# Designed miniproteins, single chains, continued (2): the designs that were tried, part 67

Each design is a single chain, and the fold is of that chain. pLDDT is the mean over its residues in the fold that is shown.

## One batch from the design tools (miniprotein)

Design m6214
Fold by ESMFold2-Fast:
Parts: C-alpha cells; sequence; structure tokens
Structure m6214 (fold): chain A 73 residues (1-73)
C-alpha cells in the first residue's frame, strides 16, 4: 500500500460513483498518499487517453467537498 485511501483509488480509477459514495460517507478529501498526492491530484491526471471527462467530474466533486488545491502541485 502506498498510503493511499479508498478515495485516492477511486479518483485514480475514474470511478465517479465510488467517489460520490465515499464523499457521502465522510471520506477525508484532503488525505495525502505516500507520494504527497491528494485525490484531487489523481483526478486531474491527464496521462490517460480515454475517460478524461470523468476526471473533471471527480475533481468538481472533490472541490465541492472542500479539496485543497495547494496540497497537490
Amino acid sequence: ASGATELHEAALNKDVERVEKLLAEGADVNAVDAAGRTPLHLASDSAHGGGSGEGVRIAKLLLEAGADVSLAP
């Protein structure tokens, strides 16, 4: 494990439904993994070809839940 939370994994996998469920359950939106990344950083990852719109939606959900953009460079 890289210190990532379930919210990190959902954001990395572009799983919008899981992100919504985790945020509704009070997941820590500003949790930092072993690499210093928040779920918002992983949602904003442009390295993937397909599904880019899902990353944008997840980023909006995280920002609405109080994600701090300054924690992810």
Scores: mean pLDDT 72

Design m6215
Fold by ESMFold2-Fast:
Order: C-alpha cells, then sequence, then structure tokens
Structure m6215 (fold): chain A 91 residues (1-91)
C-alpha cells in the first residue's frame, strides 16, 4: 500500500497534493486498495479508482492533473471510467 492510495480513498486532497509533488507514483497499483473498494483478493487498484469509487471529485481532478490513467483496470477489468462516467472524466 502506498500513502497515495490511502489519502485518495480517504478524500485527503492536501495530502494527495503533497505526495504527488514529492514524486508519488500516481498510477501505483496495490493489493490493499482492493479491500477498500470491494470484498475480494484482486490486485491492481490505482489511487484514481479508489478516489472515484468514494466520490472524491476533487481528488480525482488532482490525480488526473498528474497524469493518472483513466483506463487502468483492476484484476476484474473495472476502471475509473466505469465508476464515474465520461461527463466527470471530461476528456
Amino acid sequence: ATPLHLAAFGGHKEIVEVLLKNGADVNAQDALGRTALLAGDENGYTPLVLAASQGHNEIVEVLLKYGADVNAQDANGISAFDLVGPEFLNI
């Protein structure tokens, strides 16, 4: 688990921004993140998926500014795009 996964899941925007400014991997995948989204043993949740699943819109925007991959999928093929829809991700 990275601190960025936990900050994104918890909605801690200021902590997310500090971590990203200090070189945190915006696209890091982690086994701890899977438990926060769904019950299961799947790996590969990104901070963006965690923030999107919890409805933390401001965190999603910050992660996207730092180059988060909206198409990154977990082991079940679920992406951030599947959770928030195209109007929010606004490409």
Scores: mean pLDDT 64

Design m6216
Fold by ESMFold2-Fast:
Structure m6216 (fold): chain A 65 residues (1-65)
Amino acid sequence: MTDEEIEATFNQFDLDGDGYITREELLKRLGVGNEARVDALMARADKDGDGKIDFAEFRAYLGTV
């Protein structure tokens, strides 16, 4: 996956365009009822535990899967 593909994917999840992906945005994209999966994804991608995934964290997450 290229940096451009990662950026395009990040922008698809970043619904507010604020440069962060939140738990609510992940739920909206993956669907209500997947809260446990969203929480697990947040725990893996959100290294800083701030409740938000920035571009660097998202890129690192995709680079490990």
Scores: mean pLDDT 72

Design m6217
Fold by ESMFold2-Fast:
Structure m6217 (fold): chain A 88 residues (1-88)
Amino acid sequence: SPRDAAILAALRAFTARIEALLRTLSPSSQPLSPTVARAVQVLIGHARQLGMDDLVALLEALASLGHPETIAALLEELSRELEAAASL
């Protein structure tokens, strides 16, 4: 459906965004908040159900770098894009 195609397009764009970000981010010692860590794990679960193994690996790598504010901002942006796609 057009909605499903839009959701997949948003997830693929998000995958490319994380890949680009991982090339520029330095490791940090900051732990993820429980809320952000849970949100990442939920998204990893959904990515696995969709067979998006590359996105799973990138999300696990991103979570290990310790940038909670950056991760929270990325998740909020993805949430807005998915809501927009679901409205189609």
Scores: mean pLDDT 80

Design m6218
Fold by ESMFold2-Fast:
Structure m6218 (fold): chain A 76 residues (1-76)
Amino acid sequence: SDEELEKVFKTFDKDGDGFVTYAELLEVLKSLGIELSEEEAKLILSLMNEDGTLDFEAFKELVEELGLKEKLIKSL
């Protein structure tokens, strides 16, 4: 549900500003043992804002497109 993804997003959002940076996203994915392909990394960058951040709505779209929802929720 959106509530579970919001909890995940808040875990990634170390600064508490409502945005997740590319570096923060990569750090958490590495900690979960998730390896990104070159194509998946390009997809992430294409969904990010010009400043290299994701808001919650873009984060939900990213998680759905990469099929990471179940892995991220289970890792909470």
Scores: mean pLDDT 73

Design m6219
Fold by ESMFold2-Fast:
Structure m6219 (fold): chain A 95 residues (1-95)
Amino acid sequence: VPEVTLTPKSLTAKVGETVTFTCTVTSDKEVTVTVSLIDEETLKVVAESEPVKVKPGETVTFTFTITAPVGKYRVICTAFQDGKSSSASATLTVV
């Protein structure tokens, strides 16, 4: 199972700002990684990266402009391989 780390673990930003999260994957095999932004209240995906194939020890950088309203969101980096997944999450607070 791939091990996933997502940084920063918590970030506060304003609507219209551009934010960057870095996802690091530790695995013995190539994995497919997606980064999603999810509204904590509705569990709706408000932004999602395209799937990226990542080699062991590589990092994926996710950069997006905040168009979502004020609220709390989860940033989830998911590494997927052969029907198994691991994820790391961070919190984004939009003010």
Scores: mean pLDDT 77

Design m6220
Fold by ESMFold2-Fast:
Structure m6220 (fold): chain A 61 residues (1-61)
Amino acid sequence: MGQLVVALEDYTGGKDELSFKKGEKFEVLDTSKVGWWKVRSLTTGKVGWVPSDLVALVSLL
């Protein structure tokens, strides 16, 4: 089940990570890593890892 999250802050990602702006929305794909979620950007369609503490749940789908 896809969860939607929203970016709380701007972030510049490293390798395999997404860079994003505050207010970007993502679909959560994988939460198996502690502190990191694999997401798909709803703005760009890119997939990558983001710090879970920098995103907030919008809704459960």
Scores: mean pLDDT 78

Design m6221
Fold by ESMFold2-Fast:
Structure m6221 (fold): chain A 61 residues (1-61)
Amino acid sequence: MVGDLYRALEDYEGKTDLELSLKKGDILEVLAVVGDHWLVVRSLKTGEVGFVPKSKVEKIE
């Protein structure tokens, strides 16, 4: 999981300053796995780092 590339499945608006907002199709690098529901990712589009819900992204195969 860490170092893997993921894709945003849908638009997502971050609910706190720690969360990253996503547009569907955004490509993200996984930096850390946090519990059962969250990833820390870097956006390849913006370079921003933040938390995203695991349910909103999928691994690129």
Scores: mean pLDDT 81

Design m6222
Fold by ESMFold2-Fast:
Structure m6222 (fold): chain A 60 residues (1-60)
Amino acid sequence: SPGGEALLEAAKAGKLALVKTFIENGADVSARNEKGETPLDVARKNGHEEIAKLLEEALA
């Protein structure tokens, strides 16, 4: 999904405002990269706790 790849990159880079914008515009929060990692997995791996919390709320 086009929005999913952009969300994965924003989550990796720690861009909280951009992550929020992508979610509000319907980005696929269940998107997976080539390693099978979700935006939540990527945020956790990179220590972005605020982004991880936002993605957990979006998945619930």
Scores: mean pLDDT 82

Design m6223
Fold by ESMFold2-Fast:
Structure m6223 (fold): chain A 67 residues (1-67)
Amino acid sequence: LTLTPEQVAALRAALAQGGLPLPTRPVTRDSTGEDAAVRVVVLNFQRDAGLPVTGELDAAALAALRA
């Protein structure tokens, strides 16, 4: 799966405005489908960008999203 330009733009806008509820902890039994969906989007973005596939928005992933 690959991120669409719309998904990348939405992530960049949400990160810039602090509106994206990114998971800061490992997915737990009580995690919502929303947390899992955000992680999948991040994983797909990292694969497409050639970044390490960690499922977390590290400094390199954030820099790529802002570019």
Scores: mean pLDDT 56

Design m6224
Fold by ESMFold2-Fast:
Structure m6224 (fold): chain A 60 residues (1-60)
Amino acid sequence: LDFSHLSVEQRKALKEVIEKRIKDPSLDDEEIREELRKAGFNDEEIELGLKGIEEYLKML
C-alpha cells in the first residue's frame, strides 16, 4: 500500500487505529471506520485502510 498521498494527520490517525486493533482484536470495524472518517478519509480509502490493517496483523 502506498500512503505517500496522505496528510500527516491522516497517517497519524491510521497509525492510531492500527495500534487500537493490535491492543483489542475484538474492536468493531465500525469504530475504525468512524475514526478514519473523522481524519478525512473517504469510503474507498477507509476500505483500503481496513485491508491494510488486516495484512499488517497477519505479519504479527
Scores: mean pLDDT 73

Design m6225
Fold by ESMFold2-Fast:
Structure m6225 (fold): chain A 60 residues (1-60)
Amino acid sequence: GPLTAVALFPYVATTAQEVSFDKGEKLLVLEVLNENWALVTVLTSGRQGLVPVTALKVTE
């Protein structure tokens, strides 16, 4: 199934394809697109979008 991750730092979306989150939020990793970007769902808001892989600590 999808991997679970936690946000290492807050991120503010800069494009319509990205999603914002706060440090420590739980994220569901749906797909890793490349070395730099992953498609996630922010579990607290239900919002889906791209985030930098460097912001993610995979936990499961």
Scores: mean pLDDT 83

Design m6226
Fold by ESMFold2-Fast:
Structure m6226 (fold): chain A 130 residues (1-130)
Amino acid sequence: SWIDSVDPNARNVLGLTPLHVAALAGDLERAKKLLAQGADVNAQDDVTGHTPLHLAAYQGHLEVAKLLLEAGADVNAQDKNGRTPLHLAAEQGHEEVANLLIEAGADVNAKDKDGRTARDLAKERGLEVP
């Protein structure tokens, strides 16, 4: 074949994998292909400690977040600031993603390094999360 295979677990200078980039972009079809090729669903970047699920939650990409959870993403993964995907969805006002994460077993009482829950971050924006 004239088509080169890309390592699904290759990391750029920031420690981002192709799956991080697909999650950030909301690229569902690329995320499916990367997971089928053995992409690490729980890979953390070197700068923030974000997983692909953190990035999907931050951007409000519901269908990619569903796919990552079905692939075994840790719903309670913490970044370098102690923030979970639920913290990021709540901070950005992505209610549908926040609801999905809660249904998937997100700890609504998890605190970041500043002692804030997802509800605290939502209130700072004038938003309410279930």
Scores: mean pLDDT 86

Design m6227
Fold by ESMFold2-Fast:
Structure m6227 (fold): chain A 80 residues (1-80)
Amino acid sequence: SLEEAIKLTEEAIKYVEKALKDPEKKEEYVKKALELVKKVSELTGDSSLVDGFKKAIEIGLETALKMLKTYKEMLEQLKS
């Protein structure tokens, strides 16, 4: 559901924020965020989301964070 997609996106945002605050656990938190993004992709039917997230992570954690926040705002607008 759209509500589930929003919740999972919010959780993915929290893991990216944790990765920014704790660089020693960066890989683990990014892996958790990626698992959540894959679930969001399945719920929304947006097959490009996972590849977009991976590309954003390669650019940087701040880029990935901005991408996920923008995506969450888009999902919230669709619910309105």
Scores: mean pLDDT 86

Design m6228
Fold by ESMFold2-Fast:
Formats: C-alpha cells, structure tokens, sequence
Structure m6228 (fold): chain A 90 residues (1-90)
C-alpha cells in the first residue's frame, strides 16, 4: 500500500525515534486502514497518545504526522492527497 510506504519513509526521517516505536505506528496504520472509520479514529488516537508519551521531539513530530493522516482520512481525502500532506509535515 502506497500510503503505508509514505508513512514509513516519513518515520525513517525522524532521528532518535526507536525502530520498535516505528513498527508499532505502522502496525496501527495497517489495522486502521482495514477498519471502520470509528476504529481508525480509536487506533490512530491511541498510537498518537503513545508517541506523545515518549516526551521527545521525534515523538511529537510522529504524533503530528499520525494526526494529519487521521484528519485527512476523516475528510475523505484520497491516498495521493494524504501522501502530499505527510510530505508537508516534514
């Protein structure tokens, strides 16, 4: 899925974000993209909260990316539009 690749590439540009945290973010998105909109909101909100709990600048940037994707999904944006929004957060 092109969206998951864009998210992975965005996370890989965040220095100091642990690989296990990046893996959990990707797993949350894989689950969310195969779920109802209500479940997407819950899963992505939970992972964003986990990222903020790290207390690091990288965690805050990753949480912003997650929240931007969640907002775009809720607005019914296309995968291409969501990828462009991810690029703007970097």
Amino acid sequence: MELLKAIQEALDKLPGLPDEVKERVIEAFEKALNSSLEEQVQLLTDIARELLALGTPEGRKAARIVNSVLLALRQGKTVEEIIEEIKKEL
Scores: mean pLDDT 81

Design m6229
Fold by ESMFold2-Fast:
Structure m6229 (fold): chain A 71 residues (1-71)
Amino acid sequence: MEKLSEELLKAAREGDFEKVEELLKKGADVNAQDAEGRTALQLVAREHGAEAAAKMAKILKKYGADLTIQP
């Protein structure tokens, strides 16, 4: 099952929003973290910027992600 979460983080780093949603539908952990403790949202924000992060946040929120960063 860990494998689905790893694939989700890889797809997020690549900016593949369709693959991220597909993996979430298969039961990937929406709150999964990579080896450095980064979530899918943090990975897409770092690699693809704020607009891509906003799109990813909408997908992750549909699946119950904890998106609390700061006030």
Scores: mean pLDDT 75

Design m6230
Fold by ESMFold2-Fast:
Structure m6230 (fold): chain A 125 residues (1-125)
Amino acid sequence: GSPLHEAALEPDPAVALPRIDALLAAGADVNAKDPGERSGSLTPLFVAASHPVVETAVALVTHLLEKGADPNQKGSFGRTALEFAEAVLRSRPEGVFPPRYESVRDKIVPIEERIKAVREVFEKY
């Protein structure tokens, strides 16, 4: 993925947020689509919204929206970031997470709580 998409995958917001700020200051497009992904045309907001750790998802989504990320931009299958996040979070088996999230497994809350928290951020924009 692009550097901005990779920053949005970071499990720790204390690491992710400064990296996002540095990339945006260097001229990265907050609404850039990553054509290299199999799901196609995802922006960093799509990646952040589907994050399995609720505190990280909320922090990253809020920050990206404040930096001008478009909450209504359509990606893969004509979905917005919120619609994509709800689909991704509900399709993953509970207790099965990518290796990068192993260190934060204990911070992962039930799917409906994650979806609710992310939805509440999008409702402000």
Scores: mean pLDDT 73

Design m6231
Fold by ESMFold2-Fast:
Structure m6231 (fold): chain A 57 residues (1-57)
Amino acid sequence: MLAVAKRDFKGRSSNELSFKKGERLEILKDLGPRLWVARSLETGEVGIVLKSYIELL
């Protein structure tokens, strides 16, 4: 499932994905009400993202 970042985020742990506003993401796994595992389509990096920072396409 494709998504786009609504704002910049800088991960503070190695499992969190850092991204910029407008960055396109692929959602890989649902981790419950607040979190997804996603891949950046621009960097290829994989990590945990907050659902509140992401808009589904």
Scores: mean pLDDT 84

Design m6232
Fold by ESMFold2-Fast:
Structure m6232 (fold): chain A 77 residues (1-77)
Amino acid sequence: SDLEKLFGFFDKDGDGVITAEELREFLESLGLNPTDEEVEAMIKEFDLDGDGVLDFEEFKRMVTYMALDVKALVERA
């Protein structure tokens, strides 16, 4: 799926999670310039386990909440 492809672009080490740094890089690729505080706030909103990273299910919820066009993002990556 397009979500799995998008997740794979950020999960470069194969850990199955997205870090704050990887999330910031993603948002910057969309033409946004988030602060570290804004990135941490996004992770806290969707990180149900409190481990400071996003797994695939949490990432999917975040993408849905932000109404991101995943297909267009995959085509640009």
Scores: mean pLDDT 70

Design m6233
Fold by ESMFold2-Fast:
Structure m6233 (fold): chain A 93 residues (1-93)
Amino acid sequence: ATSLNNLALVYQNQGNLDEAEKLYKQALEIRQKALGPKHPDVITSLNNLAFVYEEQGNLLEASKLYSEAGVIEIYLFLNGQEIPIDQSELNRK
């Protein structure tokens, strides 16, 4: 998924928003399937796709994706506070 996000960013910077949208959608789907729908990398993919929609002037679709990302971020924040921190997990990237 990371390679698709990087390629999408290149197309986005070139102003090719349609190709950027396709690649970000593919990266989002792959990350959701691999990591589940509530992973930090999914939030990143949702925000990237939302930004492309914003650049296209599709503010309604952008707003929906930003809202979905925000809901997941709140969910992770709340669940993170309830998870016991293992010292081994603090040293993993």
Scores: mean pLDDT 74

Design m6234
Fold by ESMFold2-Fast:
Structure m6234 (fold): chain A 79 residues (1-79)
Amino acid sequence: SLVDAVRELLENGADPNARDKDGRTPLMVAETQGKEDVVKVLKEYGAKEVETPVNEEQTVLIKVIEEEDPSLAEEWLKR
């Protein structure tokens, strides 16, 4: 599931506060899409509405949530 993919990424070091080039955080994307279960998981792992540096290499959480595709998480975890 998407929730399981997000949790797996967070447990393997994905930054829950990484911002993309557009200034979006994983929490913002999940809230915009109404994914309450994903929002809850992100907050459990320290996602906050805080100023963080842009980190495009760590935006895998944003991509997984936006695309609703767990396979993107699997590709990142193979690194």
Scores: mean pLDDT 73

Design m6235
Fold by ESMFold2-Fast:
Structure m6235 (fold): chain A 58 residues (1-58)
Amino acid sequence: GKLAVATKDVPEASPAFLGLKKGEKVEILKEVSSDWVLVKSLETGKEGYVDKASLKLI
């Protein structure tokens, strides 16, 4: 999949949403809406939804 990096700290607001630290690398698994993507953290292996505005493609 596409690789991206978190541009800011992302809080885990609920179990469906993945918490990330600024600089954490993720793989984009699926775009689910215009604003949200399903990602997998390359550091923790956890999957969840993240807002697209918090990510930068690498």
Scores: mean pLDDT 82

Design m6236
Fold by ESMFold2-Fast:
Structure m6236 (fold): chain A 56 residues (1-56)
Amino acid sequence: AGEAAAGARGQEVMDAIREHAKEVLERFKNSPDEEIPELSEEIARRVREWFARRAA
């Protein structure tokens, strides 16, 4: 609704989290040798890495 960078940034973050989460989940389906707790940590790492890379 005409929101500025704040709205776009928030949506972009949510979208990136979802997309990366899907990618990790897809990889888990292909290689189901990971533990659920480990997978959660991996997702957290992906999100943190995305933030670090996109910290602007």
Scores: mean pLDDT 61

Design m6237
Fold by ESMFold2-Fast:
Structure m6237 (fold): chain A 70 residues (1-70)
Amino acid sequence: SMSEEEKTLGMHLMLAAYYGDLEAVERLLKDPRVNVNYRDAGGRTALDYARANGHEEIVELLLKAGADPN
């Protein structure tokens, strides 16, 4: 389902943001099915993981893609 696709893509975006995989983040953000504000079971977003791990370029890409800064 689209909800399952959103979950899968959201989790992949979070993992890429957590590990600082810039190339994976850029690739995922080109997919219009990606919800940049998808929240995991802990309520965290890809932006939260990028900020926590100091991946500044990924933070900027996520914000540019419409990530909620709050």
Scores: mean pLDDT 86

Design m6238
Fold by ESMFold2-Fast:
Structure m6238 (fold): chain A 62 residues (1-62)
Amino acid sequence: GPLIARALRDFAVEGPALLSLKKGDILEILKEYEDGTAVARSLTTGETGLVGLDLLEVLGRR
C-alpha cells in the first residue's frame, strides 16, 4: 500500500515545486531522496510537491 505520513506543522510555500502543509495533513510519499527531501502528494488537498522529511511523521505503509 502507499507510504503515509502526517505533517507535523504548518509550512508555507517558499519556492517553485514545494508543497504547502498544514499541521495534520495526510500525505503519500512517492519518492524519498538521500538529502532528506521527498516528493509527496497531499491526500488532503491533492497537490504534489517537494517536502522536507523533517516536517513529516512517517506512519508507515497502509
Scores: mean pLDDT 79

Design m6239
Fold by ESMFold2-Fast:
Structure m6239 (fold): chain A 66 residues (1-66)
Amino acid sequence: GLLAHLGARLREARAARGLTQQQLADRAGVSQSYVSQLESGRTTPSLDTLRRLADALDVPLDFFFR
């Protein structure tokens, strides 16, 4: 589903940059548990949260929907 796809894309971008879940969380201004839930498809992010994650990973927002 969409959340599983989004979680997989988030994990891919994070791993490609050598970031831990905690490091991504710190950069995006969210908790590590929230990053973990997003990557496992267990929670729905707001558009503002997706924008902050995209900025932290240096990817365009549409990366999560490809």
Scores: mean pLDDT 86

Design m6240
Fold by ESMFold2-Fast:
Structure m6240 (fold): chain A 96 residues (1-96)
Amino acid sequence: GRTPLGEQLLEAARAGDLDRVEELLAQGADVNARDERGLTPLHLAAVHGTGEIVVLLIENGADIDARDDRGLTAIDLALEAGRLELAEDLRLLAAR
């Protein structure tokens, strides 16, 4: 079936698929789309994706301060996942 662009973007971010994320953003997918748990593409990329996907999402207007249903940011999720270098990169991007 046809899935909304925002839901496809969430799936691509979770899969760590950089090319698919780029294509969906070019098609006008909402960079701040949310799943049923309040997770955005940036939240999913912080746990499952690459630093390149994280940068791409932020450059396309991803809200770095967005909170999921647990009140956690993408930085919080990266720290929880033990991704300390990515969490530091996110903090540096948030300071821009």
Scores: mean pLDDT 85

Design m6241
Fold by ESMFold2-Fast:
Structure m6241 (fold): chain A 106 residues (1-106)
Amino acid sequence: AEALNNLGALLQNQGRLDEAEEAYKRALEIKPDFAEALNNLGVLLQNQGRLDEAEELYKKALEIYQAAGDRNGEATVLNNLGALLQNQGRLDEAEELYKKALEIYE
């Protein structure tokens, strides 16, 4: 699963977006609770304007990181979800998530 996630990130950095999406999806078929792959796929989909799909993936990644006590993962997803909500014009909700992420990092 990790190798497929890393391949997805490499492909995304090269602008090979369809291949990146496939690599992340294959990682999630092997490990459905792979929070890093859920977050990475969310970022990819958000950048493509697929905001509803990205929101669902971020929320799932957030739940997994919170359950695991992974504060750095939680903060990363909160920041990404905040940016997504901002893109949807949900500014008050975005501000709340950004502040929560800041409290984790600081």
Scores: mean pLDDT 85

Design m6242
Fold by ESMFold2-Fast:
Structure m6242 (fold): chain A 64 residues (1-64)
Amino acid sequence: MKVGDIVIAKHDYEARTPEDLSFKKGDKIEILEIVNEYVIKGKLLKDGKELTGYIPVEYVELLK
């Protein structure tokens, strides 16, 4: 995967810190930064508001 790719959430995730992004299974997230093999920074459009934060890679997959 690369910056600008869209990923889809495989599971619900509740942010444990202010830097993390909360999302629901099926949410679409744009990759803003690949931090390492385990963590990306993503952007989610939810309820008309743009949200950004860190996401565990294991919770998402590439949208085809």
Scores: mean pLDDT 80

Design m6243
Fold by ESMFold2-Fast:
Structure m6243 (fold): chain A 114 residues (1-114)
Amino acid sequence: VNRRNLSGTTPLHLAAQEGDLERVRELLERGADVNAADITGRTPLHYAAEAGHLEIVRLLLESPRADLTEKDANGNTLVNRKDVYGRTPLDLAREAGHEEIVELLLKYGADPNA
């Protein structure tokens, strides 16, 4: 479930980007790593937030593997992780105009000034 292609992309990244809700559920049940970053530094949460998949964002944040208080090696929690361009999931949701996802990310501890 954590298998990566040449771009560092996992099945969970693809399912989150495509809006495949059933596949996201299956992958999370099989222990997919919600914190996996691809070659651009993007997690599945970045792709779901940019694409406007509200229910997938919710599933990723509610996953028991999404420790929203745990910091990565750079000191960032899952919800505040930046891609190689310095963009968080919150930044991508705002840029795409997905207001409900912005509200959900803020509820789960996204820093509006990150």
Scores: mean pLDDT 79

Design m6244
Fold by ESMFold2-Fast:
Structure m6244 (fold): chain A 119 residues (1-119)
Amino acid sequence: PQDADGRTPLHRAAEAGDAERVRALLAEDPSLLLVQDKDGRTALHLAAEAGHAEVVKLLLDRAEEEGLGKELLAIQDKDGNTAGHLAVLAGHKEIVKIIEEYLEKPEFKDALKGVTLLD
């Protein structure tokens, strides 16, 4: 369920930097990762803007496990900003680095690489 701002418990935990709460919520329902609030923001957007590096890592690790990492990182808020863009705008260099490292992982690449003549 979402509150009056369209936020789930995961949004609230991520904005607060509550890593233990984030872990518990993701263990119950990983579909919360893709839920957008009324501003089009996911929990990842809120954690990235707030500078909560541990929470950002937890959200991205779970998204990778669920095969949702590309989708989550591509979500734009109402201003056209991804979570990575919000981290840059807020000046959170460590979070920018974390997101860049995730974008280099195989799970975030074109799936067509698996249909080469060498398989």
Scores: mean pLDDT 77

Design m6245
Fold by ESMFold2-Fast:
Structure m6245 (fold): chain A 140 residues (1-140)
Amino acid sequence: MELSELEKELLRAAREGDVERVKELIAQGADVNAYDPRDPFTITPLFLAAREGHVEVVRVLLEAGLDVDKVHPKSGRKLIEGENFYGYTPLHLAALEGHVEVVRVLLAAGADPNAKDKYGRTPLDIAKELGNEELVAILS
């Protein structure tokens, strides 16, 4: 199924951290679980918000009914664990960028802390490699 204009705008607003626009689009019926079916790497609004460290957007998207048990049809992974070309989940990206509060919010929502990227690294391994002691404590 193709992304609607609402879902395309939701991806943009999530990337930019526009909390008010994200809320407006959800109120208009945008699906927070939407991804481009032509994208092999499950780029969702949650993935983009987590990468950019937009904590409030992450919270709004999760509260709007992200199905943490829904498996992505192309990757076989849950939508919250959507992969990019390096096998990164939203949790990997938040850890890589040092977004501590995003990591806490994603873990509380059921993100898999044991998911491995293409290099066999978990989010904890990334936190250790970067010397982020706070993330190591959270992900341990």
Scores: mean pLDDT 74

Design m6246
Fold by ESMFold2-Fast:
Structure m6246 (fold): chain A 59 residues (1-59)
Amino acid sequence: MRLYRALKSRHTDLPGFLSFEVGDVLELLREVDEHWVLARSLTTGEEGYVGKGALEEIE
């Protein structure tokens, strides 16, 4: 699976958007566009949209 590390913390009440903490590991589910991915937090199990600028790809 393709994994990302969160470079920032984000808390949101928007439906469909993922909340995360800096250092969280997220699994890529789908690339949406040049700015957004659909990801799952391996910390919480929640799925949602995340901005690519908040993420670093890990091997």
Scores: mean pLDDT 81

Design m6247
Fold by ESMFold2-Fast:
Structure m6247 (fold): chain A 95 residues (1-95)
Amino acid sequence: MSELGRDLLQAAILGDAEEVRELLEKGADVNAKDARGRTPLHLAAENGHLEIVEILLENGADVNAKDLDGRTPLDLAKESGNEEIVELLKKYGAK
């Protein structure tokens, strides 16, 4: 993974929407994966960061990406109870 990919994963965890936009403009891989196979979309969905989920999906994030445990962003959004993120992921073809 590039340095930009690591920074993107961190920004998705922290809820820093402006940093997410800047990193994607710099060429960060929208589908970068951490050591557990989680993408920025997994992390934003798990942490309830709706604006970041929107930005990532608009930039071609894999809505059905699976982590090493076989979980998708939709699975994590459901576990977190964030209904708005669940609805948004489904609109982008999650399942």
Scores: mean pLDDT 88

Design m6248
Fold by ESMFold2-Fast:
Structure m6248 (fold): chain A 58 residues (1-58)
Amino acid sequence: GELYQAIEDYKATTEGELSLKKGEIVELLGRVDDDWVIARSLKTGEIGFVPKSVLKKI
């Protein structure tokens, strides 16, 4: 899948969101809307929603 890297820390604020530390790599699973994606952490295997603003395509 498409790989993205977290450019800043993100803390999940609601159920279903994925928490990330800056520098972690995720696989994009789908696009939810213009601001949010569903992704899988390559570190933990956890799946959740994250803002696109904290991700950079690699």
Scores: mean pLDDT 85

